# Ledger of designs, part 107: designed miniproteins, single chains, continued (3)

Each design is a single chain, and the fold is of that chain. pLDDT is the mean over its residues in the fold that is shown.

## One batch from the design tools (miniprotein)

Design m11701
Fold by ESMFold2-Fast:
Structure m11701 (fold): chain A 83 residues (1-83)
Amino acid sequence: SAAIEEELAKLQAEFQAWAQKVNEQLATADPEEQKKLKQEAAEKMAEYIRKKVELYEQLGRGFSPEEKEELERQIEEELEAVR
């Protein structure tokens, strides 16, 4: 679907713009602020990956059980690294 492909492109562009802004903030932030920004970044990354997977599934692309488990593991590792 052209609509889903457009949503994927928009999601990627929005995430890239947000990531660039956060990286700029991290460069000038104090240690306490860096910790908070890293936690927010991990949560945003997990959300982005989950939404991207959902949109790909709507396009008729299936994920193998192994691929899905690996993606879930990556999300969990990112979240755990900032806890």
Scores: mean pLDDT 75

Design m11702
Fold by ESMFold2-Fast:
Structure m11702 (fold): chain A 68 residues (1-68)
Amino acid sequence: SPSRVEKMVEAYLQLADQLAAEGLSPAQILHLLTSLLDSEIDLSKTPEERAEVEEVRRIVLAQLRARA
């Protein structure tokens, strides 16, 4: 089974693909997903959850920058 980090990365990348299909530019997608991931970090209830979301942010933003 995929880890929680792997599942979150896949979910955010699927969201990026949906936003691209709706006509958002790579720069708009990067900006929106950065804001969403920053909010998710702020909403993390435990240090362990925060560390997982910070790792998701690092991976997702690296993938989005490579696409742009």
Scores: mean pLDDT 87

Design m11703
Fold by ESMFold2-Fast:
Structure m11703 (fold): chain A 60 residues (1-60)
Amino acid sequence: LVGAEVRATAPIPQTGPEELALRPGERVTVVEEVGDEWVRVRNAAGEEGLVPKSYLEVIS
């Protein structure tokens, strides 16, 4: 997944300080896999945060 472009399949609110809020259909790049359930992503604004892998689909 590292380096992949992915898309949010649902609204993802920021519920913790390490998380990144995403809107449905928002496209982000995976920069790091964090355990089995989470990835760190970077959005178009250059912001990074953790999101659940299960809410993402790979585009590229």
Scores: mean pLDDT 78

Design m11704
Fold by ESMFold2-Fast:
Structure m11704 (fold): chain A 65 residues (1-65)
Amino acid sequence: MAEEREERRYLLLANKVAVKINEIKDPAERQKWEQKFIEVSQESLKLDPATRAEKYEALLKEIEA
């Protein structure tokens, strides 16, 4: 929609991933996802906002599966 900017889409997706990670009850599994989230965040700083959003969306789908 017109109000949703591409620059903000990845922030919404990143926040959704962070929420899902915090819901993980197993500490070892949570730590694994926290590490992956950090890696995606560092790599995404080098990417276009659209590609950045795709990376976080893929991570969100993985954690929900």
Scores: mean pLDDT 75

Design m11705
Fold by ESMFold2-Fast:
Structure m11705 (fold): chain A 75 residues (1-75)
Amino acid sequence: DEFREQYEEYLANLEKQRAEALKKGLPEEVIEALEEAIREVAELYLANPEDQKLIEEKNKELLEKLKPLVEEARK
């Protein structure tokens, strides 16, 4: 199941980013945003397990949303 494997990679990537953020001591808001993104992707996949494009677009949207939060935290 290629899409399930890809979905698992999306979650693993977000979890890795969360772990790195925690290790670097980034603000709680960034950690919470990453946790929310993980939950949102997982919930969307459970509701739409066959819609690969929907999950891909959501993952992309969440990563773009997280970029400015990480940038602000780094400042």
Scores: mean pLDDT 78

Design m11706
Fold by ESMFold2-Fast:
Structure m11706 (fold): chain A 69 residues (1-69)
Amino acid sequence: SSIEAALELAREYYEQKDYEAAITILELILSEDPDNEGALALLREIAEDPEIPERLKRRALELIEKYSK
């Protein structure tokens, strides 16, 4: 599906250390599918990653809070 392809692309950006692009794609996925387990799991992985700048970790946490029940 298009969402599965977008999730794979987000993970590829994360692996390339393009964290901003990864988070942008995950936000797009959650805007269309707010319960997407894969997108929320990757955002949690990003939020816990010590290599990621604090500003981007905050963005990931904000998205988790917005889309978690």
Scores: mean pLDDT 85

Design m11707
Fold by ESMFold2-Fast:
Order: sequence, then C-alpha cells, then structure tokens
Structure m11707 (fold): chain A 90 residues (1-90)
Amino acid sequence: DELLELAREAGEAAAKARKLLEETGDVSDPEFVEEHKRALEKIQQMREMYESGAASREEFVEAAAEAAVLAEGLEREEALRLAEEALASS
C-alpha cells in the first residue's frame, strides 16, 4: 500500500524533525531541515493521491492517522478522529 508507506515515511520524518527541534531549538539545523523537507514531500505525495482519486477519503484518513500516530505519538483512535475533523472542515 503506497499511501500507507508514504504516511509512515512522513510520520517518521516529522517525528525526527520534532525531536531535533526540541533538542536544539534551531530551525536551520541541517538534520532538521532534511527531515522536515522529507516529511513535507511525503505529505504532498499523499495529498496528490487523494486529489487525483487514487486514494479514497477513508484510505486518506487512515493514512493521515498513521502519520499522526508516528509524528506525535497520538493514540490511533484520536488520530483518526482528528484526521476526519480536519478533512470535514476543509
């Protein structure tokens, strides 16, 4: 599942970027910039799959929740609820 793989990569990169920023406070740190850029690129690919119809709303919500669990350490149920709310209000 390409969408879930992108979500895992995005979430892992976002988590690494967040940890680096918490440790250094430096948004110019090369490792932070690399991980942050990787997260954004994977999120954009996920969005393109949703907008093109390659992924259903349900598949996109599940993938977004997976990314949020990895990025922020949220519980799966809470991540799913937040992803659904964000998509509904856009």
Scores: mean pLDDT 79

Design m11708
Fold by ESMFold2-Fast:
Structure m11708 (fold): chain A 94 residues (1-94)
Amino acid sequence: HMTPQEIFEKIQKYILENREELKKELGLSDETFDKIYRVILSKDPEELKKLTPEEKEALRKFIRYIYQKLNLDISEEEFLRILAEYLGAPELLE
């Protein structure tokens, strides 16, 4: 069974190794990508609150895309729950 920390480390590694793919597939600008990346790295829910509604939607699409690519042995709902709990950000479940 994977811990929340192990899941989060896999997400960070995927982002670092696949920046250009993520930008292309999700239609993200460098600015939006960098904002999303900082939110994920900071583990600070206050950074999430600084995102616009459009950037929050981009973050949700980003997280769901990574979930699909990681082929984790957990449901998408459980994955989002773990991340929301770990980041202290219940808005990720919306």
Scores: mean pLDDT 76

Design m11709
Fold by ESMFold2-Fast:
Structure m11709 (fold): chain A 63 residues (1-63)
Amino acid sequence: MPPDEAEIRRALEALASAENPDRDLLVSAIGTVDPELAALIRAGRLDELPADLRARVEAILAR
């Protein structure tokens, strides 16, 4: 079954709790459930993410 948004959101929440969350860690973790979403994050195309996922990713990367 394709990964759903809830699974992706749970992965991002876990990463937000990590000691040193960064783009590479995000790409690695998301890439196991949604390689296309991981490619957008790696390319810095955060504007193409759903607004709530984009906010979560930006919050993690801003740490």
Scores: mean pLDDT 67

Design m11710
Fold by ESMFold2-Fast:
Structure m11710 (fold): chain A 72 residues (1-72)
Amino acid sequence: SMEESIARLVEYFSSTLGFDLSDPARREIVREAIRRAIEEFGLSWDAEEVLADPVAVSKLLLAVARALSAAR
């Protein structure tokens, strides 16, 4: 499902990429950035297909970094 795919990608950012997502507000910013990036770039809703594609991962990383930088 969409929710499962987003949860998997959020876990990847936290556990594999080392983003501190212990703050629920910060985690929600990342979750929303991932959802929007998948929609805007036409990425797969299968998290494993996204994670297998370095270009897709780089697009998510840039979207997440931008969203966190724009947060108050």
Scores: mean pLDDT 85

Design m11711
Fold by ESMFold2-Fast:
Structure m11711 (fold): chain A 99 residues (1-99)
Amino acid sequence: SLEEEVEKLLEEAKKLKDEETLGVYNTMQLLEVPLEIQVPILKVLLEMKKNNEDLSDEAKIEAVSKVSEKAGKIMKVILDFLRGKLTLEEAKKRIKEIL
């Protein structure tokens, strides 16, 4: 199931001490991001961590967009929210418009 896939990705992030991926995951819960979008975002971020890639926000969005265009758009909203560029309500609204 998608739930089991997310749980496995989270377990891997915890083992890697990937604070960024865990922070993005917590933000996706807060912003009510569906599991189908959470999976490609978590996979891309974990792959970057395993490869010791320190990518810009733009490069992260591009990497996610290559796997899923909708996930890439939602990743931009997540990063804008985490950087303080969007309020919680603005971020939730933009995600609903993308979905």
Scores: mean pLDDT 87

Design m11712
Fold by ESMFold2-Fast:
Structure m11712 (fold): chain A 68 residues (1-68)
Amino acid sequence: MKSVEELKAELDRLLDGARQAIAAGDEETFHRLVLEAVGIINELRTKDPQLADEAAARLDAVLREAMA
């Protein structure tokens, strides 16, 4: 199973990719990366709920950027 460090690194990549997809207008890639990020956050919550809450807040910020 993935470590917390691996999950955190993967989440960082997914969130960065999602922001790039928003900037490019690539809605399909954006949706896919967001769904993958949700999966990582859910897995992270089973290991470290506080870190998962922080991760969820970061994803929420990305979603708000997309809605602006």
Scores: mean pLDDT 83

Design m11713
Fold by ESMFold2-Fast:
Structure m11713 (fold): chain A 102 residues (1-102)
Amino acid sequence: KEEVQMLLEEGKRLRKKAAEHLGRSAAAARLAGDEDLASLAEVMGSPYKGEFDEAKRKAEAELASWSPEEQLKLAKRSLRTGRRLLARSGKLRAQARRMLES
C-alpha cells in the first residue's frame, strides 16, 4: 500500500536525522567529560552508524573550542531532539503496522 510505504520512508528519514543529533550529542558529551551521556547517545544512534559517525566527527571538530558548560548543554539538547525524533519514528512504524493488519 502506498500509504504504508510513505509512513515507512518518513520513519526511516526521522531515524537517520535522529542518528545525526545523537552523534552530535555523543561528541559534545565526550568533550564535556560526561561519558555516561555519550554512551547513551551511542547506544540510541547505533542502528544508523554511518549518519551517527559522520555527525559525531563533524561535531568533534566544531565543538572542540566550546566551554565544557556549552558542550554539556548542547549534548543534552541534541539527545532530547534525537529521542523525540526516534519516538516520532516509532509512532509512524506503529501506524504502518496497524494499516497492514487490515
Scores: mean pLDDT 85

Design m11714
Fold by ESMFold2-Fast:
Structure m11714 (fold): chain A 98 residues (1-98)
Amino acid sequence: NAAFPRLSEEVKERLIETLKYAKEKFPENKEDIDLLIKAVETGYRDTAVLAAAVVITLSKNPKAREIASLFGRAVGAETDEEAEKYIEELKKKIDELS
């Protein structure tokens, strides 16, 4: 089960919930956040990490770049516990940017 690392179902659900919350707070960032959501929906860690890198590098919106940075840490985490820590930091950052 190691050739293409998968996000756990719990981490996927938590990330999608948190990113949907970000879309409600920052509708101007909808396109960038939708890219991150679609990447999480694939279930592949590498796809989600690449989507984060794309938003960080190419987005003109500073809020989208900050969201993608913490998102990238969450999807790149080695354990679900570490991923959950970055998801909580992401949610806090969304509230701080609001």
Scores: mean pLDDT 85

Design m11715
Fold by ESMFold2-Fast:
Structure m11715 (fold): chain A 86 residues (1-86)
Amino acid sequence: MKVRAKITARKLPGVSDEEFEEAVKEIERLAELLRKSGIEVKVTRLGEREVEVEIVAENELDLGAAITAFATLVASGLPVELEVEE
């Protein structure tokens, strides 16, 4: 059975709109890389301060790897807060 998770990336307080737009571009770049690796990733802009990433994978290992990739990207210095729903 396919497994899924939703990640919401929210703009941190005090972050400029330009910094958030660059963060969204980095999220979209990672999503494209994951799609190329066979993981289904959908990125949806929910507004000026939020983007939603829906991940669908064939198994929990691939799903966990994708979630870890986004968490690592944010931990590397993206000015956003992540919320994960499985």
Scores: mean pLDDT 84

Design m11716
Fold by ESMFold2-Fast:
Structure m11716 (fold): chain A 78 residues (1-78)
Amino acid sequence: SDEELEEGKKIWESLSEEEREKVEGAVLSVIGTNTATVDEELFEKVLEAARRALNGSLSDEELRLVIKYIIEKYAKKA
């Protein structure tokens, strides 16, 4: 939803440039260019990669929101 994307954007903007680079790299390492085909299983793999990249600095809820924002950004809609 638009609300989830706005929350994800706020979390993304609260991250340092280094943290943004790490989480973005983790997301892209799992999904590559297949942003339109991210199913629940692939999303869980992205979540685990992002959690490791940020070393637990965000909660699972915050990670889910920021991952959704990154996916939307790479779908060229943002």
Scores: mean pLDDT 76

Design m11717
Fold by ESMFold2-Fast:
Order: structure tokens, then sequence, then C-alpha cells
Structure m11717 (fold): chain A 99 residues (1-99)
């Protein structure tokens, strides 16, 4: 189970992204998927980046995996975070979506 701080980081990222995405989506389903992705990222990438950045990329991936249309500028920001902090788990998951 995620810590309260980790859950809060995901909730804050989801709130931020909801403001930027002009499309209705299942917030609870996205949150659950983001928590799954975030847990996988923390196994290898914990401490490599601020928790808020890992949470942001996890929510972006959850939205994309669930077929939600995400603005290109948000996708590019997620890719930049992955590259900047060398987030290998999230990079692999992103590549599996774009193959």
Amino acid sequence: MLSEEEKKAIEEALKLLKQAIDEEFDEEKVKKKAEEIFKEALKEDKGKAPIEHIAFVSVVLALLELGVKVPEDIIEKAKEIIKTYNLKVLEKRFKELTS
C-alpha cells in the first residue's frame, strides 16, 4: 500500500492534470492505475526524482493507457521528466504505449 505522502502526490498530480485536460474521464479508475504505475516506478526509481514528478508521469501514463486524450505539451513534459531523471520503469512503460 502507498504511503499518505505518495497518495497525496498522485491526488495533486491528478488535480493538476484534470484542470489541463478538457475531457471527461473516470477519476477513480485513473487514480487506481496511476497508483499501480507509481508503485512499479518506486521499485527501481525511488529517490531519483522528486515524488511529485514521479506521480505526474504516473498519472499521465494512466490517462494514456486508459485511452484519455492528453494534450501534446503534457506528454512532452512527462517525457522530459523521464529523460531528466532517468526513470527507467516509466520510460519502458511509455515505449510500450508508443510501439
Scores: mean pLDDT 81

Design m11718
Fold by ESMFold2-Fast:
Structure m11718 (fold): chain A 79 residues (1-79)
Amino acid sequence: MEPSERARRILELIRREAGKTPEQVVEAVRKFDPEFAPLVESALRAVETLTDEQVDEAIANSTPEQRALIEAARLHRAA
């Protein structure tokens, strides 16, 4: 599976798991794609530890794949 298609499916999974705990989201990703679970966990942790301004700066300096993961994690935190 190409990285862009893979990332898109994981982003949809994160959005679908809105309102669940970060641990539940990471577990859902791990069942779907265990290789990608650590990246999702890192994105969720970054959104929790960084200020909104720092998150926006990280998004601006990220690849499209990384940006999408950070944005999905941010939406999950807001839900």
Scores: mean pLDDT 70

Design m11719
Fold by ESMFold2-Fast:
Structure m11719 (fold): chain A 76 residues (1-76)
Amino acid sequence: RREEIDRLLEELREVVAKELGDRAAEEIRNALRTLIDQGDTDGVRRLVEGVASRIKDPKLSEEVLRLGRELVRVAE
């Protein structure tokens, strides 16, 4: 479970970094980890949706939403 969360967060960071850059991607990853540690799965969903809306490539945006759904599923 912990390893799966870490893997999903790294995959999400890599996808986000492609359009938003490494710094923004790392800040988003850290924010998601904090929300998961707090048990705030609604916060995770909202942050992922907000990030996806900032991504111009529809394929990358869809991948962020997919990874976010998996992250929520594993965190619950």
Scores: mean pLDDT 83

Design m11720
Fold by ESMFold2-Fast:
Structure m11720 (fold): chain A 67 residues (1-67)
Amino acid sequence: GISSERGREVAERLVREYGLSEEDATKAGTAVALAAHGGMSREQAVAVLVSLGLSREQAEEVVDFGL
């Protein structure tokens, strides 16, 4: 689950703007939250979002917004 409010907001935007499933959006939001807290690198978070269907540019924008 998403433990941070920002991670949840990122997940909600990913569903609305990029059409991700709730499961994939939750995974992406968690990756962004972990990157924001130093639990994973920015590049690892970008790679997670790309694996879920975002372009590299979209993934970088979402991760940067979440940091």
Scores: mean pLDDT 78

Design m11721
Fold by ESMFold2-Fast:
Structure m11721 (fold): chain A 68 residues (1-68)
Amino acid sequence: TTLAELIRAGRLEEAAKRILSVIPKEELIKLVENEDAEALKKLIEERLGETISTEQARTLLEYLKTVL
């Protein structure tokens, strides 16, 4: 199951867990504070080799804001 598929299905806890496996919590907190969806997309491409839309990255940031 791809990251994009997890986000589309509303499985945001699993999506967040996958991201946290490759992006340190401290970096994610900065992305959430800056609302930087483009930087999140870039890190996901670089570290997971997966592509998500800007809207999906925004959805992930909103979820991460509630759990970080």
Scores: mean pLDDT 84

Design m11722
Fold by ESMFold2-Fast:
Structure m11722 (fold): chain A 86 residues (1-86)
Amino acid sequence: SMEEEYDELVKRGEELLKEALEYMRQGNYEQAYKKALEAARLYEKARDLAKKLGDKKRELEADINLGVARLVAGVAKLLAELQKKK
């Protein structure tokens, strides 16, 4: 079902965001950026699917997670660029 597709997208996004944060802890900002960007892509798909379903709670949940993933990606990208100067 579309609801099961939403749940799978959110679960996979959460796993990717967890990987991104682990790479952040390791100082591997290039991999953190890549994983956070992949998570953001899945959350964007989940948000759009929830919107199509008319499910406001799932739409808001996915949108919040999308915002977090985009913020992590932005920070990781900045830190990766700064690391190139070392």
Scores: mean pLDDT 89

Design m11723
Fold by ESMFold2-Fast:
Structure m11723 (fold): chain A 92 residues (1-92)
Amino acid sequence: DEVAALLARLKEELEEALEAAEAGDREKLKEETKEAVLTAADLAAALGDDAGAAALRANADALAEMVVAQPAERVIEVAREQIAELERELAA
């Protein structure tokens, strides 16, 4: 199932982003956030949202920069919440 595979990949990328945020590695956080956004775009396309996929791809660099600009505690909080949501979706 392509959707299940993309959800699992997104979870792994968010886990790597969380690890980078906890380590204070801003360069790695930016890299992993961009990869997560691109995987989210692939997921949107697989679900039939071509416009959403195009928007995410066009804004991937800007979204990664916005995440790196946030306080580390906020990034960690949001990443944990998103990972927990993906875990629930994958278990369904």
Scores: mean pLDDT 86

Design m11724
Fold by ESMFold2-Fast:
Structure m11724 (fold): chain A 87 residues (1-87)
Amino acid sequence: MQAIRDAVFQRIAELKAELSKYPQAEEILALLDELEEAIEAGDAQRIKEILVEIGRLIYEKFSGEERERLAQRFDELALLLVPLVQQ
């Protein structure tokens, strides 16, 4: 369990660093902070809600190659979270 959490937080940090280059990513960065809090709290429902909203904002605020690249990084993060949201 601890190794999965460490990997998840590392992926969140990598995604935050990538998104910090984009002014339109402010809301997504705030949701990634909320995602970290929800993971630490073990709130599976809140994690799911935040993941849906982040995905929506990536598709709304980005286009072309940047959308594809950021969506791929986000999908990789979401897959790592599956064991934490399934009970």
Scores: mean pLDDT 83

Design m11725
Fold by ESMFold2-Fast:
Formats: sequence, structure tokens, C-alpha cells
Structure m11725 (fold): chain A 72 residues (1-72)
Amino acid sequence: MAEVELTLDEDGRPLVTVKSTDEISHQSLITVTTDGRTLHVAVVTTKDNTTASRALAEEDGVVTPVHSGSYS
């Protein structure tokens, strides 16, 4: 099983923490900035085909969790 946590550091940089008992087969972090809004999306897939994801939105210095999920 995979668990992913996504936070922003003091410099506004995305920090991804992954906990997994299985080998990671794929990992991606996508950042999109449009009109003063920034969206960060982290996705991790393990060798057993379990996928975990988390998203954070930042707008005018306010950080809001958008979604988190895990599926296989």
C-alpha cells in the first residue's frame, strides 16, 4: 500500500512524503500556475498497482487541500 502527503515549505515549494511497503513503480509531481493560482498534484504508483494522490491549491498565499485519494 502507498501513502502520499503533500505540503508546502516556507518558500512555497512542494514537499512530497511517500510511505510505501512496496516498491514505487512511478512517481510524479505536477505544478500548474495560472493567474496567481498554483496547483500542486502528487501521484505515486507502487509495483502492486496501488495508486495514491494528493493535491494542494495556493491562491494569494492561502494554501487549501483540494483532494487526496488512494486506489488500486
Scores: mean pLDDT 72

Design m11726
Fold by ESMFold2-Fast:
Structure m11726 (fold): chain A 78 residues (1-78)
Amino acid sequence: AEAEATIEQARREILDTYLYFGSGPRSEEEDRLLEEALARLDEARALVPVDPEAAVALAEQTRDDFLARLRELNIRLS
């Protein structure tokens, strides 16, 4: 319940952020980051019946890594 809710929340935050930046030309790197993040969330979901605490940690790290990398790609170098 809690682990599953955390994974779904992380997935939603990743998708919402991706869609927010998707109003311009999408880079292949942004698409790859999304695919990688979603794959890691699937791994987290598979961990729920075995180790729900590890599943939560993986989902949260996946979200944080995705947001950081997406921000880095969209930072303007002055």
Scores: mean pLDDT 77

Design m11727
Fold by ESMFold2-Fast:
Structure m11727 (fold): chain A 73 residues (1-73)
Amino acid sequence: QIDQLRAEQEELFRQLAELVGEEQAIQLSLQAEDDPEAAVQEAERQFGPEVAELVRRYAEVSAQLNALLAQQA
């Protein structure tokens, strides 16, 4: 399950990097982990709904991964 979510997170990051470039993908992914709502709104404003959808999914997968990692503690 953790490996599956990590693979999905990597795939979403790859798709995001293809659309906006690696540097912007890194910034958006970090913002999505800190403030998902703001990250999605900013992505939609700057890049449009396709990028916003990827950022939203990245935030969801990251939240699920973090929850599972917390259960191992």
Scores: mean pLDDT 80

Design m11728
Fold by ESMFold2-Fast:
Structure m11728 (fold): chain A 119 residues (1-119)
Amino acid sequence: ARERLEAAYAQAVADSGKEGPEVRFHALARLIAETEDPEEQRFIAAEAVPVYRELSERAKADGDEETARIYEAMARLFEKAAQGDPRYLELAKRFAQAYLDGDPEAVREIVAEIEKEEA
């Protein structure tokens, strides 16, 4: 699992020519979308949590409270997925697939579903 994650990140860096938490999340999203084993999905989800929290803190530092709130909601989604909640594992996989497909509407719908759970 860990070796596959580092290989996926190295490939994402090679493909994009960029480094950082956005590229690391792209690698994580690809792995969680491709992985059918719930235990491995939980591991990948746990690795995504600190990446989204770093993105949230960067957005807060830039004064972008809306983007920071979205990243924090994603961190909570992946944290619950890492704990083995099957609903949040499915939501995490759906989010990863929507992100990889470049579908901003599907991403917005998933964020709205997460926010509705917290209301």
Scores: mean pLDDT 75

Design m11729
Fold by ESMFold2-Fast:
Structure m11729 (fold): chain A 74 residues (1-74)
Amino acid sequence: GSLDSPQMEVDILAALVLIGAAVMIIEARHHPDDPNREEVIEKARKLMDEAVAASQAGDLEKVREILEEFRKLM
């Protein structure tokens, strides 16, 4: 099963990144006057895709890098 501690940690980080990306997209939609709205949405989408790919590959280091990049967008 995918519930071994290392794999579970990677899955949790991926889920947090996905949730964060969703929140960020919602926030961008709340401020339609923001000139960076479309840029923020596009960047969040790319980070989300990268996080999912890294999580599935078991690349914890890459997931952490993506999480930091996502944090910079907030």
Scores: mean pLDDT 67

Design m11730
Fold by ESMFold2-Fast:
Structure m11730 (fold): chain A 61 residues (1-61)
Amino acid sequence: SLAQAEALVALGERHAAAGDYATAAKAYAIASHLYRDLGLEERAEEAFARAQELGALARQQ
């Protein structure tokens, strides 16, 4: 659902703020998939880009 995707974005933002980039990246990746399933392509692309950015930061830890 949209609410689940938005909750995952909020979860990802909180984990990113805490420096937990791996968990944040996973949350954004799941949110991206849910947005795509809802036909919200722009939001899916934004969440996917954020997941990729956070995943790269996690690999640098």
Scores: mean pLDDT 87

Design m11731
Fold by ESMFold2-Fast:
Structure m11731 (fold): chain A 60 residues (1-60)
Amino acid sequence: DPLLEKKATPEYLLEITEDLKKATEIIRKETGDSSITVDTVKVGLPLLARTFKELLELLK
């Protein structure tokens, strides 16, 4: 998977980490739920990516 290979660079890992922090802050603000953390978002990301891929296959 080309995207997973890109993930191995230190620069890319820092960028993704900052993006996750920003996304977590937005989600916390919109939901008002202070229990939502970067780790909560990280756990959901692989499932969301998988679901999106499956939906794209169905829409072909």
Scores: mean pLDDT 64

Design m11732
Fold by ESMFold2-Fast:
Structure m11732 (fold): chain A 69 residues (1-69)
Amino acid sequence: AEEYLLKLLEKMNELTPGTEEEIARAKALIPELVKQLEEAREVLAKEEPEIFSEEARELLELVKEALAA
């Protein structure tokens, strides 16, 4: 999950270069979001598999918001 988000952030910066400060903020946010996602995934995975996609989508939205700020 963390590696996936880092690759997306790296790709976004390649296509639409942001400031070093904005990228640093987004990278700092990723580990915390990944940790929360892993915790939620472990609990919710026991009930519904589709939750993985929803949680990943939520993390992507949060990363986008961090980069847009």
Scores: mean pLDDT 58

Design m11733
Fold by ESMFold2-Fast:
Structure m11733 (fold): chain A 98 residues (1-98)
Amino acid sequence: MVETEGIEDPNATDEQLKEHLKENIERIAKELGIEDLPEVEQLLELAKYLAEEPLNEEEIIRRAAALKVSLEVTHTTPKEKILELIEREKKRIEEELK
């Protein structure tokens, strides 16, 4: 274990938060039994599962894209760049659904 200021510190590093996000996504995919589906289908099911309300198709695709991008960005990635990556990933998902 890396020495941190405290175990379960609310000031956990962005890198630790990103790793925790990855672990949660993998755990949920396994829990839902979708770990063997194509990546796009996994992202769409995860987006639906994480939603607390019914979503339209466009919003599901957008959230799926956001989940994928959140795994690829760093804490130093500008917000504008993150939005560009989400839009690009959204288009990729839409193309794969054809």
Scores: mean pLDDT 70

Design m11734
Fold by ESMFold2-Fast:
Structure m11734 (fold): chain A 60 residues (1-60)
Amino acid sequence: TTVTAVEVDGELYALIEVGDRGFSVPAVGDVRPLAEAALAEQQAYFAEALPLQIALGALA
């Protein structure tokens, strides 16, 4: 399972990939700490490699 943090309209969401399926959920309850941890890791990675906009701004 892969968790990707995505921010839309200032609201934090988690894109959770399980097998061949992806699910976007609001970062609330038990999902919030996972999304926040993923966001922090993505921020650090994208500061060096990719623009933050690739990780933030759009969920399907």
Scores: mean pLDDT 64

Design m11735
Fold by ESMFold2-Fast:
Structure m11735 (fold): chain A 71 residues (1-71)
Amino acid sequence: MRLKEPRPVALVRFDGVPKVGDKAVVGGLEGTVVHAEGNEALVEFEPGARPRVGAKAEAGGIKGEVLGVLV
């Protein structure tokens, strides 16, 4: 790899408290929960993924929705 591309991160509100390290699916994209605070979590994706605000999310059987995207 010649360039270090940042991994996109989505802010997701879940119907419960997800666990850091859990696999998440957001609008059909796979990601990993990297931070959780209450029922809001940050989900990190592979480089080049494009998560969208309002997309449905699921991590560890807990449903959620994307509130924002950080890249």
Scores: mean pLDDT 79

Design m11736
Fold by ESMFold2-Fast:
Structure m11736 (fold): chain A 85 residues (1-85)
Amino acid sequence: SEEDELYQQALDLIDLTNKQLDRVKEQLKKNPNNTGSALIAKGLADDVISSLRYLSQFLSPEQQQEIQKRIEELKKKVEEILKLG
């Protein structure tokens, strides 16, 4: 269904974003206090979260709950990145 296709696109976006944030986190561990890199990562995550919230309105309640859980995980990862930058 179109709903399932949108859900898969949302999950793929989350996976891609997590991989990008993980790379930034590893870079910051090697070169800490890079505020610019941390802020760019925050901006990326904020944009993705906004897109996910928009897409969620077209998803089932169960899919919306999973996306919300993944948004919370992304926010936590951003907080960890900001502490390193």
Scores: mean pLDDT 88

